# Ledger of designs, part 62: designed miniproteins, single chains

Each design is a single chain, and the fold is of that chain. pLDDT is the mean over its residues in the fold that is shown.

## One batch from the design tools (miniprotein)

Design m2158
Fold by ESMFold2-Fast:
Structure m2158 (fold): chain A 88 residues (1-88)
Amino acid sequence: MIEELRREAEEAKRRALELIEAASPEEAAEFAEQLEKVAEAARKYGEAKAEEISKTDKKKAEELLEVSEFAARLAEEAAEYARRRAEE
């Protein structure tokens, strides 16, 4: 599960970057806003879910926090690329 989520996050970033490269500056600006919201949502969801799980499985909670932070970081990187594309 955790390893699969990590792989899916990496694949999602790759797909996002491909779409951003093909996008107009206006579309890239919209992608940046959406990806920034996705990153924030991923962190908040990960923190809330990890806190719930930590009561029964501390190790799984830590792994979930790590993968949520990883996914948020990838989304932020894609958002930054989109913002740079929008500035063209």
Scores: mean pLDDT 82

Design m2159
Fold by ESMFold2-Fast:
Structure m2159 (fold): chain A 78 residues (1-78)
Amino acid sequence: GPPPTPEQLARADELYRQAVEYIEQAEKALKEGNVDEARRLIDKAAQLAGEVFRLGADEQGMELGNRVRELKAKADAA
């Protein structure tokens, strides 16, 4: 596949930071019992994880995807 460009890596890093913030907010929302807010934040993080993966930051994309999957399972159980 094509190697990631410096622009793609910079964009992936920006989106990764945004996704981590949404994940942390979702974790807090679940801890506070706000399941609907957590689901909304998880969906945002999932979209960003997909974009990070598409931009070639595969390890960061996988990390985000795993965290999103775990949070979604917790939200679905709540």
Scores: mean pLDDT 88

Design m2160
Fold by ESMFold2-Fast:
Structure m2160 (fold): chain A 76 residues (1-76)
Amino acid sequence: SGREEQVKKLFDRVAAQSPVFQAMSPALQEYYRKKVIEKAKDIDDVLLGFITAVNEVDLEYARDPAAFEAEAEKAA
């Protein structure tokens, strides 16, 4: 959808300027990106959807980094 494409574009622009994201492994980057886009695309506002999704995925990662990283490797 048009919203999913706008979320992807916004994510890629923000991620390019994020040292934390750039330091992630390729598998972790792809998994993180996928989870943010999947959560954001179902929210009616692109910017609000993006911010909400990033916060939710960041909280999920913070709760159990080892489990998050293991799922990223399994999804690769």
Scores: mean pLDDT 84

Design m2161
Fold by ESMFold2-Fast:
Structure m2161 (fold): chain A 79 residues (1-79)
Amino acid sequence: SSAEKKLEEIREILKKELGLSEEEIEERLKISRDIAEILRMVGEVFELELQVKKGELSEEEVEKKIEEARELARKAVEE
């Protein structure tokens, strides 16, 4: 995939240009993955809003999804 190829190019740059250790490379990639996951979650919220607007989800299904998201957010804040 193009994303996998870009990841390999980034690893090469970090090793050759910046002289980073394998551990430092993995740490930086972990941060990038965490940011990507946050952006993916934001994208899912917009997708749900779009599905509601298209009439693909019922109001009851939306309320259930919001409640599930609220519960997950509450648990994430707890530790």
Scores: mean pLDDT 67

Design m2162
Fold by ESMFold2-Fast:
Structure m2162 (fold): chain A 90 residues (1-90)
Amino acid sequence: MEEDIEAAIATLRRILPTLPPHVAAEVEELIARARESPLEEAVRLVAEARAIAEIELALRAGMSEEEILEKARESGDEELVRRALERIRA
């Protein structure tokens, strides 16, 4: 599980240069907090960082905010995705 978190962080770091600076900063902040957090909290923070990165990439690919939210409802991640969208827009 810790190894899975490190693998997820490594993947996020590989895509950071492709993200806008303000989005990259949000992702880096969540990664830094995850590294200093207990495992349960670290899992949630890494999931938030992944959601932010994936949503930004989906928006760049031409997917609408509505389509992203519809897919999130189907997977049960609606609240996570809404928070990620707010961070991207902030």
Scores: mean pLDDT 80

Design m2163
Fold by ESMFold2-Fast:
Structure m2163 (fold): chain A 72 residues (1-72)
Amino acid sequence: MKEEQEEQSRKGAEKLLKKGDELEEKGKKDPKYYPLAFAYYQHAADNYRYAGDEEKAREAEAKAAEMRAKQA
């Protein structure tokens, strides 16, 4: 029930984090991908927080902040 939903959120967060990492790599060659990487990292952080994984949520938030900084 709740534990199954939290497990699904963790798996979803892992996929979102991986997508963010792929977009960040593309951003190194084309900065227009940094806003997309930012969005995926934010969604990963939200899903990790829902799953109760505060450490990974903070890691994803830090990566999102880095993507924001690269746009400024």
Scores: mean pLDDT 81

Design m2164
Fold by ESMFold2-Fast:
Structure m2164 (fold): chain A 83 residues (1-83)
Amino acid sequence: SLEETIERLRRLLEEARARGHELAVTALESALEVLESENPSRLELELALGVLGIALGVAKVIGDEETARILDEAIDALRALLA
């Protein structure tokens, strides 16, 4: 559900904040802003997934394995919501 996806992304955001993973923090805050809007459209959710995907690509290029793990988990949650 949308509520379960928001809760999961909030938990990932708090983990990222606690460990100083700024790329993950920025990407997750952007995604949560979309998810927590009054009535997020499928297109808005797809765009949020795109932003997370770009951040994941950056994390992988720079070798930030923990940021990549956090973003992969967020992407999995959003993909499950969109299925």
Scores: mean pLDDT 88

Design m2165
Fold by ESMFold2-Fast:
Structure m2165 (fold): chain A 94 residues (1-94)
Amino acid sequence: DLLKKYEEEVEKRIKEFESKLEEEKEKKVVELRRKFLELGKRVEEEGVTEEDRKEVEKIQKELEELSEAKKKLIEKLEKELTPFAEKIEEELKK
């Protein structure tokens, strides 16, 4: 059954994209947590500096980039699935 073969390929691609999305999310969360800990230690020892303000701004920008990366991965998945959707529709017409 060709439909079942396409369904399995679609499911595999979805699973691969979900795995990649979760991996990128985990990496960024760990990185941001580490930066917050370093910043906290510095503030506690030396007080708040102009460099600390820049580091907070950088962390905020990285959170925004994480959101954009998720959106791009979803868009890529949609593009990858389009050819399979077209093939399924073509087979259903036969």
Scores: mean pLDDT 67

Design m2166
Fold by ESMFold2-Fast:
Structure m2166 (fold): chain A 109 residues (1-109)
Amino acid sequence: SAAETVEAVVARLRAIIARLEPVDPALAAELASMLAAVERHLRAMLAAGAPEIEILRVLLNFLRNVRALLRERQATTTDPAARAAHAEAVAELDAEIAELEKKIAELEA
């Protein structure tokens, strides 16, 4: 369901943010703020009975925005530990994006 997908992705993002906190606390705080805003919006969509495909598209767009921010920070970061953490976060987001794109494609028939 859309609700189960939202909960699973939000939980994964919270885990990524927690791992980033010790190496890039400013980025972790920015991502936490972004996640709180999108989670509020997605919960409102779920409560309003928005179609699953619309909810998943909002979630996909959010993951793409988070990935873009991580890639920008990775490009400008000189600390090797932070760069490695950014690269790991990008890889996990790429996997989540691929799974979400697959779910959206299945709903489009």
Scores: mean pLDDT 89

Design m2167
Fold by ESMFold2-Fast:
Order: C-alpha cells, then sequence, then structure tokens
Structure m2167 (fold): chain A 67 residues (1-67)
C-alpha cells in the first residue's frame, strides 16, 4: 500500500541520517588523531557503499509510489 511504502521510505531516511552521523564521527576521530587516514578512508568507503544501497532502494520505492 502507499502507506507501507511511505513507512519504508521514512525508515530509509532515518538510516541515511545515521550513516551521515557515522561519517561525521569518523572525520572527528581522524581529526583527533585516534585513527589513521587509511583506516578513516576504509571506513568512509564502507559508509559510501551503504549510502549508495539506500539511495537505490529509495529510488525503487519512490518509483513504486509514483505508479
Amino acid sequence: SPADLQAEIALLHQAQSRLDDAREKVRTLYNQGKISKEEADRILAGLDRGIAELDARLAELQAQLAA
């Protein structure tokens, strides 16, 4: 139903917000000298993949909602 699609979209937006917060925390740890640049880049690459997967799912759900 459209309500179920909207609920899933809302959950995906919450997941995106959490990944954005995680990116900021990784940058903070790097700036504090608690992790290396190599470690920071590796973690950020993982987060970027997660964001891309969420974006793809959001596009799919938005297309279903528009139909």
Scores: mean pLDDT 88

Design m2168
Fold by ESMFold2-Fast:
Structure m2168 (fold): chain A 100 residues (1-100)
Amino acid sequence: SAAEEARIEAIIASDPELSGLKQLAEAQRAFIAGDIPKALELMKEAIPVLDPETIISALQSALEETKDDSVRELLQELIEATKKGKEALLEKIEELLEEG
Protein backbone atom coordinates (compact mmCIF):
# COMPACT_ATOMS: atom_id res chain seq x y z
CA SER A 1 0.00 0.00 0.00
CA ALA A 2 1.01 3.64 -0.44
CA ALA A 3 1.06 4.10 3.36
CA GLU A 4 3.38 1.08 3.83
CA GLU A 5 5.64 2.31 1.00
CA ALA A 6 5.82 5.78 2.63
CA ARG A 7 6.72 4.17 5.98
CA ILE A 8 9.50 2.08 4.35
CA GLU A 9 10.81 5.23 2.59
CA ALA A 10 10.82 7.07 5.95
CA ILE A 11 12.84 4.22 7.53
CA ILE A 12 15.34 4.33 4.62
CA ALA A 13 15.59 8.14 4.97
CA SER A 14 16.37 7.76 8.71
CA ASP A 15 19.32 5.37 7.97
CA PRO A 16 22.25 7.26 6.38
CA GLU A 17 23.74 4.15 4.67
CA LEU A 18 20.37 2.98 3.25
CA SER A 19 19.60 6.56 2.17
CA GLY A 20 23.01 6.73 0.49
CA LEU A 21 22.45 3.42 -1.33
CA LYS A 22 19.03 4.65 -2.55
CA GLN A 23 20.58 7.92 -3.78
CA LEU A 24 23.39 5.96 -5.51
CA ALA A 25 20.82 3.73 -7.29
CA GLU A 26 18.87 6.85 -8.38
CA ALA A 27 22.17 8.39 -9.62
CA GLN A 28 22.86 5.24 -11.71
CA ARG A 29 19.42 5.58 -13.36
CA ALA A 30 20.00 9.31 -13.96
CA PHE A 31 23.37 8.63 -15.66
CA ILE A 32 21.76 5.98 -17.93
CA ALA A 33 18.94 8.46 -18.76
CA GLY A 34 21.52 11.21 -19.54
CA ASP A 35 20.37 13.48 -16.68
CA ILE A 36 23.93 14.30 -15.63
CA PRO A 37 23.21 17.24 -13.24
CA LYS A 38 20.69 15.11 -11.27
CA ALA A 39 23.08 12.14 -11.20
CA LEU A 40 25.97 14.31 -9.89
CA GLU A 41 23.80 15.93 -7.17
CA LEU A 42 22.59 12.48 -6.00
CA MET A 43 26.21 11.22 -5.99
CA LYS A 44 27.34 14.21 -3.91
CA GLU A 45 24.74 13.34 -1.21
CA ALA A 46 25.54 9.58 -1.27
CA ILE A 47 29.37 9.74 -1.22
CA PRO A 48 29.92 10.74 2.48
CA VAL A 49 28.05 7.66 3.83
CA LEU A 50 29.28 4.96 1.39
CA ASP A 51 32.63 3.21 0.96
CA PRO A 52 34.66 3.78 -2.26
CA GLU A 53 34.27 0.14 -3.39
CA THR A 54 30.45 0.43 -3.32
CA ILE A 55 30.64 3.70 -5.32
CA ILE A 56 33.02 2.17 -7.93
CA SER A 57 30.76 -0.89 -8.33
CA ALA A 58 27.72 1.34 -8.96
CA LEU A 59 29.59 3.53 -11.47
CA GLN A 60 30.88 0.43 -13.32
CA SER A 61 27.28 -0.91 -13.53
CA ALA A 62 26.13 2.42 -15.01
CA LEU A 63 29.05 2.30 -17.48
CA GLU A 64 27.98 -1.19 -18.70
CA GLU A 65 24.35 0.00 -19.20
CA THR A 66 25.10 3.26 -21.09
CA LYS A 67 25.95 3.57 -24.81
CA ASP A 68 26.49 7.36 -24.82
CA ASP A 69 30.25 7.94 -25.24
CA SER A 70 30.22 11.28 -23.34
CA VAL A 71 28.47 9.65 -20.34
CA ARG A 72 30.89 6.69 -20.53
CA GLU A 73 33.91 9.05 -20.43
CA LEU A 74 32.35 10.90 -17.46
CA LEU A 75 31.74 7.61 -15.57
CA GLN A 76 35.36 6.53 -16.20
CA GLU A 77 36.61 9.89 -14.83
CA LEU A 78 34.42 9.47 -11.71
CA ILE A 79 35.74 5.90 -11.18
CA GLU A 80 39.36 7.16 -11.39
CA ALA A 81 38.56 10.02 -8.98
CA THR A 82 36.97 7.53 -6.52
CA LYS A 83 40.20 5.45 -6.59
CA LYS A 84 42.05 8.60 -5.38
CA GLY A 85 39.56 8.98 -2.49
CA LYS A 86 36.14 10.40 -1.66
CA GLU A 87 37.49 13.98 -1.41
CA ALA A 88 38.90 13.75 -4.97
CA LEU A 89 35.52 12.40 -6.19
CA LEU A 90 33.59 15.25 -4.48
CA GLU A 91 35.95 17.86 -6.00
CA LYS A 92 35.48 16.31 -9.48
CA ILE A 93 31.66 16.36 -9.06
CA GLU A 94 31.70 20.02 -7.94
CA GLU A 95 33.85 20.97 -10.98
CA LEU A 96 31.45 19.12 -13.34
CA LEU A 97 28.39 20.82 -11.78
CA GLU A 98 30.03 24.27 -12.26
CA GLU A 99 30.79 23.45 -15.96
CA GLY A 100 27.22 22.26 -16.67
Scores: mean pLDDT 82

Design m2169
Fold by ESMFold2-Fast:
Structure m2169 (fold): chain A 76 residues (1-76)
Amino acid sequence: SLLEEVKEIADKMYEEVKRALEEGEPLEKVLKIMEEYAKKIQELLDKIKDPEVKREAANYALETAKKIAEMIEAYL
């Protein structure tokens, strides 16, 4: 489902950012990763027709983004 695809892409974004931070990549590279994944998530969200499913998918992506922000702050 599109909901599961959004969750999978959000989870991959989290893991890729975590890897980049652990490998000591510069912040600019981390932000670029986030930008590319955010674009993919937005494209999937635009395809969701059910407003409740879209809200659930968007909330999952937002919570994942919050966790990423907290993770980045911990590395600064």
Scores: mean pLDDT 88

Design m2170
Fold by ESMFold2-Fast:
Structure m2170 (fold): chain A 90 residues (1-90)
Amino acid sequence: EKERKKIEEMLKELVKEGIIDEEQARALLEAMERAKVSIEVIDVIKEIFLSHKDLSDFEKERLFGVVMLALAVASTLKLSDEEMIKLFKG
């Protein structure tokens, strides 16, 4: 599926950049698949992580936690792509 490959490519890049670790990448893959994110939502999540790459390791862990919580909300409430984009952009 195109979405899964896009998620895998994004996660590989984020691990390479030191934004997330391998364990966090596995958790994000599962959460994003559960939320049934579109390519547009994947691009928004990628931009959030890349725009914050200069954060401390502790702040990066907090960002990961916030994104994971947002994905859990999206999955539970069955949010649309537009609703998920608004959730992640604020």
Scores: mean pLDDT 84

Design m2171
Fold by ESMFold2-Fast:
Structure m2171 (fold): chain A 58 residues (1-58)
Amino acid sequence: DLDNQITASQITTEKLAAQIASRDGEVDLEAAQEANKLTNKVYDYLKAGGSVEEAKKL
């Protein structure tokens, strides 16, 4: 489902953006790698009928 893929990407992108802002614009590679892995888990969760609020906790 494309909508779930978009939502998952938005959740992880927002989390990464918040981390970058707190670090004066520096990107942590470990955080970026975790965001990529998390996107797949969030997508699977949303596809199974999970809520966006609960997906943000993943």
Scores: mean pLDDT 69

Design m2172
Fold by ESMFold2-Fast:
Structure m2172 (fold): chain A 101 residues (1-101)
Amino acid sequence: KEKAIELLNEAIDKLREAITRAQESVEAGKQAARDAADYYNKLAATAFENQLWGVASLLADIARELKALADDPNATVEQILATLERSLKRLEEFVEELKKI
């Protein structure tokens, strides 16, 4: 439980960094999304090793969405920011649900 919250907080911090970078340009936002996706895949692997399958699945899903966004030639700054902000909200809500148990 404590390890799950630790990994999710690391993921949240990475997304906050990505949101700040994405405000600079589309290219910066796409690179931030790629960096976050790569980091999330590493965190998902760590979660899987610790048998935290819900955390691993969530991080892998977000990584996949961010990778797809980074590879989209038609992505706008607004779409990049909206996707990063939705992913942040998903992580924050998951942390709050874990704290209720």
Scores: mean pLDDT 84

Design m2173
Fold by ESMFold2-Fast:
Structure m2173 (fold): chain A 85 residues (1-85)
Amino acid sequence: SEFIKELKEKAAKVPESVEPEPEYLEIFLRYFEMNKIENAEEYAEMAARVLAYLKKIGKEEEANKIFFEFSVEVGIKELKEAVLK
């Protein structure tokens, strides 16, 4: 997937000292798992670290917009699963 390739390229530019924020990690893990992506934990950590790094370099609005988009996707899936039970 083009998205996974872009994620890997962006994550490679993030310093090793940047830790994933728990809130970001939880949402990305749920997102990748719901899309049945292989190595969901690895990609979730990469995505969470990319957003944490964006906040550190003053791009907090960009990080928040990305986080909101993925949070909505997870929330819609969780709502659908709850209604269909």
Scores: mean pLDDT 82

Design m2174
Fold by ESMFold2-Fast:
Structure m2174 (fold): chain A 80 residues (1-80)
Amino acid sequence: SKEELEKLIEQLRRDLASTDAEIAEVDGRIAKLEERVKADPTDKEAQRELGFAYVVRGLLEAARDAQRWIIEELEKKLKE
C-alpha cells in the first residue's frame, strides 16, 4: 500500500542519515591521518590506516549512493 511505501521511505531516510554520519566520522579520521602522514611520510602504520580509511569511505559512499537511488525510485512510485 501507499502507507507501507511511505513508512519504508522514512526508514530508508533514517538509514541514509546513519550512513552520512558514518561518512562524516571516517572523513574526520582521514583528515587526521593525512596530517599524520604529512608530518611523517615514513609512518607506515599511518599510511596503512589511511589506505584502509579510504577503502571504508568508498564502501560507505557506494552504500549511500545505493540508498539514495532506492529512495528516489520508491518516491517516484509513490508519486505515480
Scores: mean pLDDT 90

Design m2175
Fold by ESMFold2-Fast:
Structure m2175 (fold): chain A 96 residues (1-96)
Amino acid sequence: SMREEYLERARELARLPSVEEALEWARSHGDEGLLVAIEVAKELLEAYEKEVEEARRIAERIAERFGVPLWSDAEIEALAVAPREEREELRRLAEA
């Protein structure tokens, strides 16, 4: 079925280490639907990376202000996906 074929392609895609390799794989297979899906995933990844950059800036300001070690990458990534209210509270602490 089309669904089973799509799931098999999705498994192969998940093994690729980069978005650029995933795009090239989709192009080489002529899968227009998968290519569109990868482009959407790329936009979502770029948006996520921007949120991670903002979270890192908050963590850096907190480290400077309070003289504490910078948070781990995992803690910064957790802040990037945290509720907006939690990030705003930490931003206020960094700026106050």
Scores: mean pLDDT 72

Design m2176
Fold by ESMFold2-Fast:
Structure m2176 (fold): chain A 72 residues (1-72)
Amino acid sequence: SHASDKEIEERLKKEVEELRERREELNEKELRVLEVAEEALKKLESGEISAREAANIVLEVQHELYQEELAE
């Protein structure tokens, strides 16, 4: 697996931007993922959590909300 802290942070930022761009089209689950991802990014930028922890928070919420529907 290939993921440095910088790569994780950049991927998280990209995911937030992609969700924000589609904000008007987001369902309740997607909106919740966006809110959690924005909060995780904010904490990462403030140094409160690591990039890995931020990514895990988002992944956990996605897994909880979608469970069997986690698409590739």
Scores: mean pLDDT 76

Design m2177
Fold by ESMFold2-Fast:
Structure m2177 (fold): chain A 73 residues (1-73)
Amino acid sequence: MSIEERVFKALKKLILGEAPETPLEKYLFKEIDLDGDGKISKEELEIFLNGDPAKNIPGSLSEEQRKELESLL
C-alpha cells in the first residue's frame, strides 16, 4: 500500500469519528485537530490538506480523495 493510500485511509477513519489507534492515525489526528476539541472540522481538514505536509508525497492526495474526505464532514 502506498503512503498516500495509508494517509487517505487514516484520515477517512478519523473524520468518521473513529479513535486513532496506530502511530500514523494519532499523528494525523494531532496535526489536524488544531483547536484541541477532539473533533475534526472541515476547516481544519482544509488547512491540513493545503499545508506544507499535504503538498509533499505523503500528503499528496488526489482531488477525488480530497473530495471524498470533505464529503464525510
Scores: mean pLDDT 68

Design m2178
Fold by ESMFold2-Fast:
Structure m2178 (fold): chain A 90 residues (1-90)
Amino acid sequence: GKKEEIEEILEKAKKLVETEKDPIVKHAAKLLVEVAEKGLNNPDKIDKYYKIIKELDKIIEEMLKEKDVAKKIGYLLRMIGLILDIELSE
């Protein structure tokens, strides 16, 4: 179910925070941890959080393949925009 998938993404993101050497990707992983924890703490809003968490996870997967620093920063800014959008759409 959605809760189990969010828990799996959270665990993966926590490991990236611990093991990733790239500070941009590490910061992106920290943002995903925060959003995933918010989703799990708000089960009444789980459908909304699930959609954004899946998109943030996909962005981090693209960042892990990217070598261009400017493009990595672009992905990080996109993640911040998506997080702001969910907060403003309450």
Scores: mean pLDDT 86

Design m2179
Fold by ESMFold2-Fast:
Structure m2179 (fold): chain A 80 residues (1-80)
Amino acid sequence: FDLSLLKGSDSAREMIEKYVAQSPDGTISRSTLIAILGHHFGVSIEEIEELIEEVAPGKESLTLEQALKVVEKIEKKLKE
């Protein structure tokens, strides 16, 4: 098990896409997204919450588009 692969955008994106595909309403909860992103990118809950608020302010559930936008923001931050 290579921990460096768990920080990859592809792994987080794949898990989010699979989760949303299995969700009855095609969304992912804020708490589930935080858990996935925290695990895969190793960023703090506070940092993920801030990025979620930038993409979907006041939303408890995110669409696939919104969730993937949060992933993009984390990727950009990690490349800085």
Scores: mean pLDDT 74

Design m2180
Fold by ESMFold2-Fast:
Structure m2180 (fold): chain A 78 residues (1-78)
Amino acid sequence: MAEEYLKKGLEAYENGDYETAGDWFAKAGILYGNKGEPEKAAEAFELASDAYRKSGTPEGIRKAKAYERAAKVVRDGL
């Protein structure tokens, strides 16, 4: 369930594993999108973007920008 992926993301985030947290939040966003829940999908992609940005790695920053755009596209599609 998308909710389980959000929980895993929050657990990783609390442990300081921001890259893993971003991965779980991104998966949650994809699942919410597949279920026709665009607002929750956008929120999950925003969480993924924040987590990836907080990782501070070049790959994390690239992923943060990608999921920031994904969240905007989903919201604009509402």
Scores: mean pLDDT 85

Design m2181
Fold by ESMFold2-Fast:
Structure m2181 (fold): chain A 75 residues (1-75)
Amino acid sequence: PISEEDRARLEQAIRTDPALAAALRAALDGNASPEVILALLEPYLSQESLDHLRAVAEDPLHLGAFRAGLRDLLE
């Protein structure tokens, strides 16, 4: 999981950038790979957070929660 600060920054970026929100929604709706999704988030997250999220997203136990959490940011 990412830090609370990184999550808040990402949430704000999605709310203020309609192009990012649209791209993320399209990636989630198209069931894009974690790498495609993380590439969209890269400008808004530290390298450490990105590396951590890659590890989490590759875990089958956490993949569903990862995708659901990102979908919540689009509401």
Scores: mean pLDDT 76

Design m2182
Fold by ESMFold2-Fast:
Structure m2182 (fold): chain A 65 residues (1-65)
Amino acid sequence: MEKEQEEIDQVNRDLAAAVRAGDPEALKAAIDRLKEINGHRVPRPTAVSPSAERVRALLDAAEAL
């Protein structure tokens, strides 16, 4: 189970980097990885600043890919 925490931590870093870069493809990859790890539950957006609107738009674009 500790391995899942490590992987989630790595994905969170990748997700934050993708958000900062404004890269929907990178964001999609990070989210896909998170879904693989959790499977059942969609984690609430973490490390989301007041720029949540931008993150949401980026997420929508990534999901559309």
Scores: mean pLDDT 65

Design m2183
Fold by ESMFold2-Fast:
Structure m2183 (fold): chain A 97 residues (1-97)
Amino acid sequence: MVEIDEETRQKIIDEVYKELKKLFEEGKATVSEENGIITVNFSKEARERLNKLIDELLDKYLPDEVKAQLKANPKIREYVRRQILGEAVLKFLEDLK
């Protein structure tokens, strides 16, 4: 598994969280709840904007060795991207309580 320093990981999550807030305020992302299941819906524009931001933050904050590992394995890069987005979404949903 790709090792990302916890301080760096939190910085990336915080930046994604700020962008996520803007997307919800702009109506480009929505939350729905049915039978206790929470679904977060992203417009195409929101998804592209979040993916671009995450890629830029990974390139900015990660060490060269970790960047090389992510470049060599697209599946690991996609997994890391999804984990970061997921953590930012969970933080946003927790703040709505």
Scores: mean pLDDT 79

Design m2184
Fold by ESMFold2-Fast:
Structure m2184 (fold): chain A 79 residues (1-79)
Amino acid sequence: TSTEQTIEALKGLKKGVEDGMSIEQAIRALEKLAEKLRSKGDYESAKIVEDLVERLRKSKDKNEAISAIEDAIERLKKL
């Protein structure tokens, strides 16, 4: 499903951040993902990804960013 593909994308993003991807790069990837989700009508997954973007903008370190991504994955699993 679109939701399952989004979960896999967020798992990849989490690994990217752990491996040195900047928060700014992660935000750009998520904004692109949210646009794709909206274009195919998956508004529930898009909203979760957009909420994650806002959390990443407010995160002060890598650990907060990773925690935010993990929370978004759990929210997607409940859809």
Scores: mean pLDDT 87

Design m2185
Fold by ESMFold2-Fast:
Order: C-alpha cells, then structure tokens, then sequence
Structure m2185 (fold): chain A 76 residues (1-76)
C-alpha cells in the first residue's frame, strides 16, 4: 500500500538522520511526502511528520532538510 511504502521511506530517513546523512534523509522524506500527499485526510500525519523533523534537526547543520520541513508545515 501507499502507506506501507511511505512508512518504509520514513524508516530509511530516520536511519539516514541517525548516521548524519542529511541529503539522503531529505530524499527519503521527499518520497514519503509524495506518497502521503496522495491519501485523503493525510494532513494530521504530514503535520506530525514535519513537526518531528523540525524538532529533530534543531541545532544541526542540516539546514536544507529543516527548511523543507518548515516550509511544508507552513503550507498545511
């Protein structure tokens, strides 16, 4: 399912973040977002995803990934 595939991308993004691979994490988050945006009533889940991403990246050098998450959160 789209949800299962999105959850797989989110898991890969979390692993990349833990390893400091911010560019790889960004690509996985973008793919997860693309799949989740196709689901009706996905806003609460997307909001939780982006809020968690912003919190996790606070004070890190991952400025592009953080900016992406903040921008998406503002548009929800």
Amino acid sequence: SLREKAMQYLRQAALALAQGKYEEALEHFRKAYELLSQLPDSEPFLRQLFESTVRALEGTPAKELRAFAEEQLEKL
Scores: mean pLDDT 75

Design m2186
Fold by ESMFold2-Fast:
Structure m2186 (fold): chain A 73 residues (1-73)
Amino acid sequence: MVTTEHRLAIARGLREVAEKNNVTLSPEVARLGIERAEKLLPPGATVEQAYEIGRKVGEELLKLPKEGNTIVL
């Protein structure tokens, strides 16, 4: 079961990767990132594991095209 705490941890991981790379994720990209991270969560995953998966997915999202400083689909 994916809890609100898992989703917040994923979002934190995504945000930190975006901030470190001086980019913003569009709403569509942020949603895609959260969905991808949720699918990668193993059964019984901890909040810490959700955060690390969020960071890993954030790094993959950096490969998507950019409009200015915003990563888009």
Scores: mean pLDDT 83

Design m2187
Fold by ESMFold2-Fast:
Structure m2187 (fold): chain A 98 residues (1-98)
Amino acid sequence: MEKKKKEIEERLKEIEEKLKEAAKNDQPIPQEIIDEMQEIIEEDFSLMPEIARIYGEALKEKALKNLDKYKTATEEEIEEKIKKELEEVERLVKEKEE
């Protein structure tokens, strides 16, 4: 079964690449990839930590992209908030200096 271990290693690389691509495109992780990971775990449970690492990295990438989307969505709100704060500070300074 050494031939199968090499095939599994190649499949893990493919899964990692597909998960990274899905994360980059802000797409949900395909069920087919989850099913394939499950099959590998069932065949060789010792690969569970490696699969968990790959899956965790993909989830982290997706979470970071969602955080960037939050920052982009709040860019206009941040600009408006800064404008309001500057206007308030300018008003307070003007009232103290006449």
Scores: mean pLDDT 67

Design m2188
Fold by ESMFold2-Fast:
Structure m2188 (fold): chain A 80 residues (1-80)
Amino acid sequence: MEAKEEAIKLLEEAIKAATNPVVQQVIRDALNIVKTSTNLDEVIMALNAARNAARQAGDTKAAEYLSRAIEVLEKAKKEL
């Protein structure tokens, strides 16, 4: 699924952009869920949680990459 591969790349960029170690770990956990889960709703939920954590920490650039990843997966869900 191309959307899943694009989301993975965006999450890797989010980890690089993240300055808070807790945010980096939350994004790594979300990346593992994207790679291993077959449930797209579970994946989107994990990404929303990671984005909220980034926003709370003031890690705005990481939150932007996470928002883009969520958008990619939401569009893919509508095509299923």
Scores: mean pLDDT 83

Design m2189
Fold by ESMFold2-Fast:
Structure m2189 (fold): chain A 98 residues (1-98)
Amino acid sequence: RNLPGLPEEYQEDILNLLRSTSTKKLVEILKELQKRRPEILNEKDPEKREKIYEELAKKFGLSVEDIRLLLLVSIYVESVQKREGVSLEEAVKELKKS
């Protein structure tokens, strides 16, 4: 399954991350990323932005690269929630269907 609206180069890495991570953990991560995304996108200092990724990576036991991939997923999932009127958990369950 290809994820619509996500860059082709990251789709395999994203799908592998989704397959290896529980729905409950993904919901927690994506909820935090949706909350923190305005802070991340408004941060002009690359070093401070990198520290936000490091904080999230440490909090969830993931790599910084995984957090960057999940940030893209959080944007996609929020788009699905707004378009389809579904909960975050429902959007994550749909995303995990390969």
Scores: mean pLDDT 79

Design m2190
Fold by ESMFold2-Fast:
Order: sequence, then C-alpha cells, then structure tokens
Structure m2190 (fold): chain A 59 residues (1-59)
Amino acid sequence: SEEEIEKAKAQFPESVLRYIASLRLLGREEEADELMKKFNIPKEVVDRIAEELQERIKK
C-alpha cells in the first residue's frame, strides 16, 4: 500500500534512495538491484522514488 511505502521510505537515508532510484532511471538495473539487496530496500520504495524524481524534473 502507499502508506507502507511511505513508512519504508522514512527508514532509509534519502541520499541512498535517490542514488539507487537514479541508477534505475539510467537503466543500470543490476547495480540498483545489488544496492537494494545490500540495504534491504523494497523494490516498491525505489520505484516510487524514481517516479517522483521523473515528475519533479518534468515539472
């Protein structure tokens, strides 16, 4: 759920989440996946942040 994603986001440093999301946006999926495994970050959290970053750049 969206509430669960927001709570999970709060548990991790924003800099780390933004870096991994940026890797995903650049198509560097393997590097992003390895970091998500290392820090135990859910895919849904990274996907949401990648979407937010794209929207902020577009607006």
Scores: mean pLDDT 77

Design m2191
Fold by ESMFold2-Fast:
Structure m2191 (fold): chain A 76 residues (1-76)
Amino acid sequence: MTPQEAAQKAADAAVEMLRQGKSFEEAKKAGIDTAESLGYKAKVLVEEDGDEIWVTVAAIAADGSQGIATKVIPKP
């Protein structure tokens, strides 16, 4: 698995929490936990921008390589 694939999976996990009506903190935790379960360190940012919620994940491998994924969903 690449860091970019890990970032995508972590972002998908965070988005799923938001779609279930979970808080931004729960979404961030889900993203971090998902990346860590795959062997990556992660930084997860959840931001409001107008009528959208932006989820950005940076996943960092042990060798220092990194991947970034961004997902955008509409505000409820």
Scores: mean pLDDT 84

Design m2192
Fold by ESMFold2-Fast:
Structure m2192 (fold): chain A 80 residues (1-80)
Amino acid sequence: MLSKRELTDKIIGEIKALADEATKAATLEAFQKAAKQILDLVTKYLKEVEKLSQEELDKATAEAQAALDEWIAEQQKKIA
């Protein structure tokens, strides 16, 4: 079984790899995919490592998703 520290290091490593992939994205669609995967990993960290309640996790995830969607819409407006 992974310790809390080993799980944290693994998730941070995965986020860094996805961030590097996002910086190499040639299209907005590829960037959006990488950003969503990063958000999913952050949600996993909060749930498994920090053990936030399901209600707190759902609220934080909904707020983060809304902010990401709004930011993506603004980026699309600037590129189009």
Scores: mean pLDDT 68

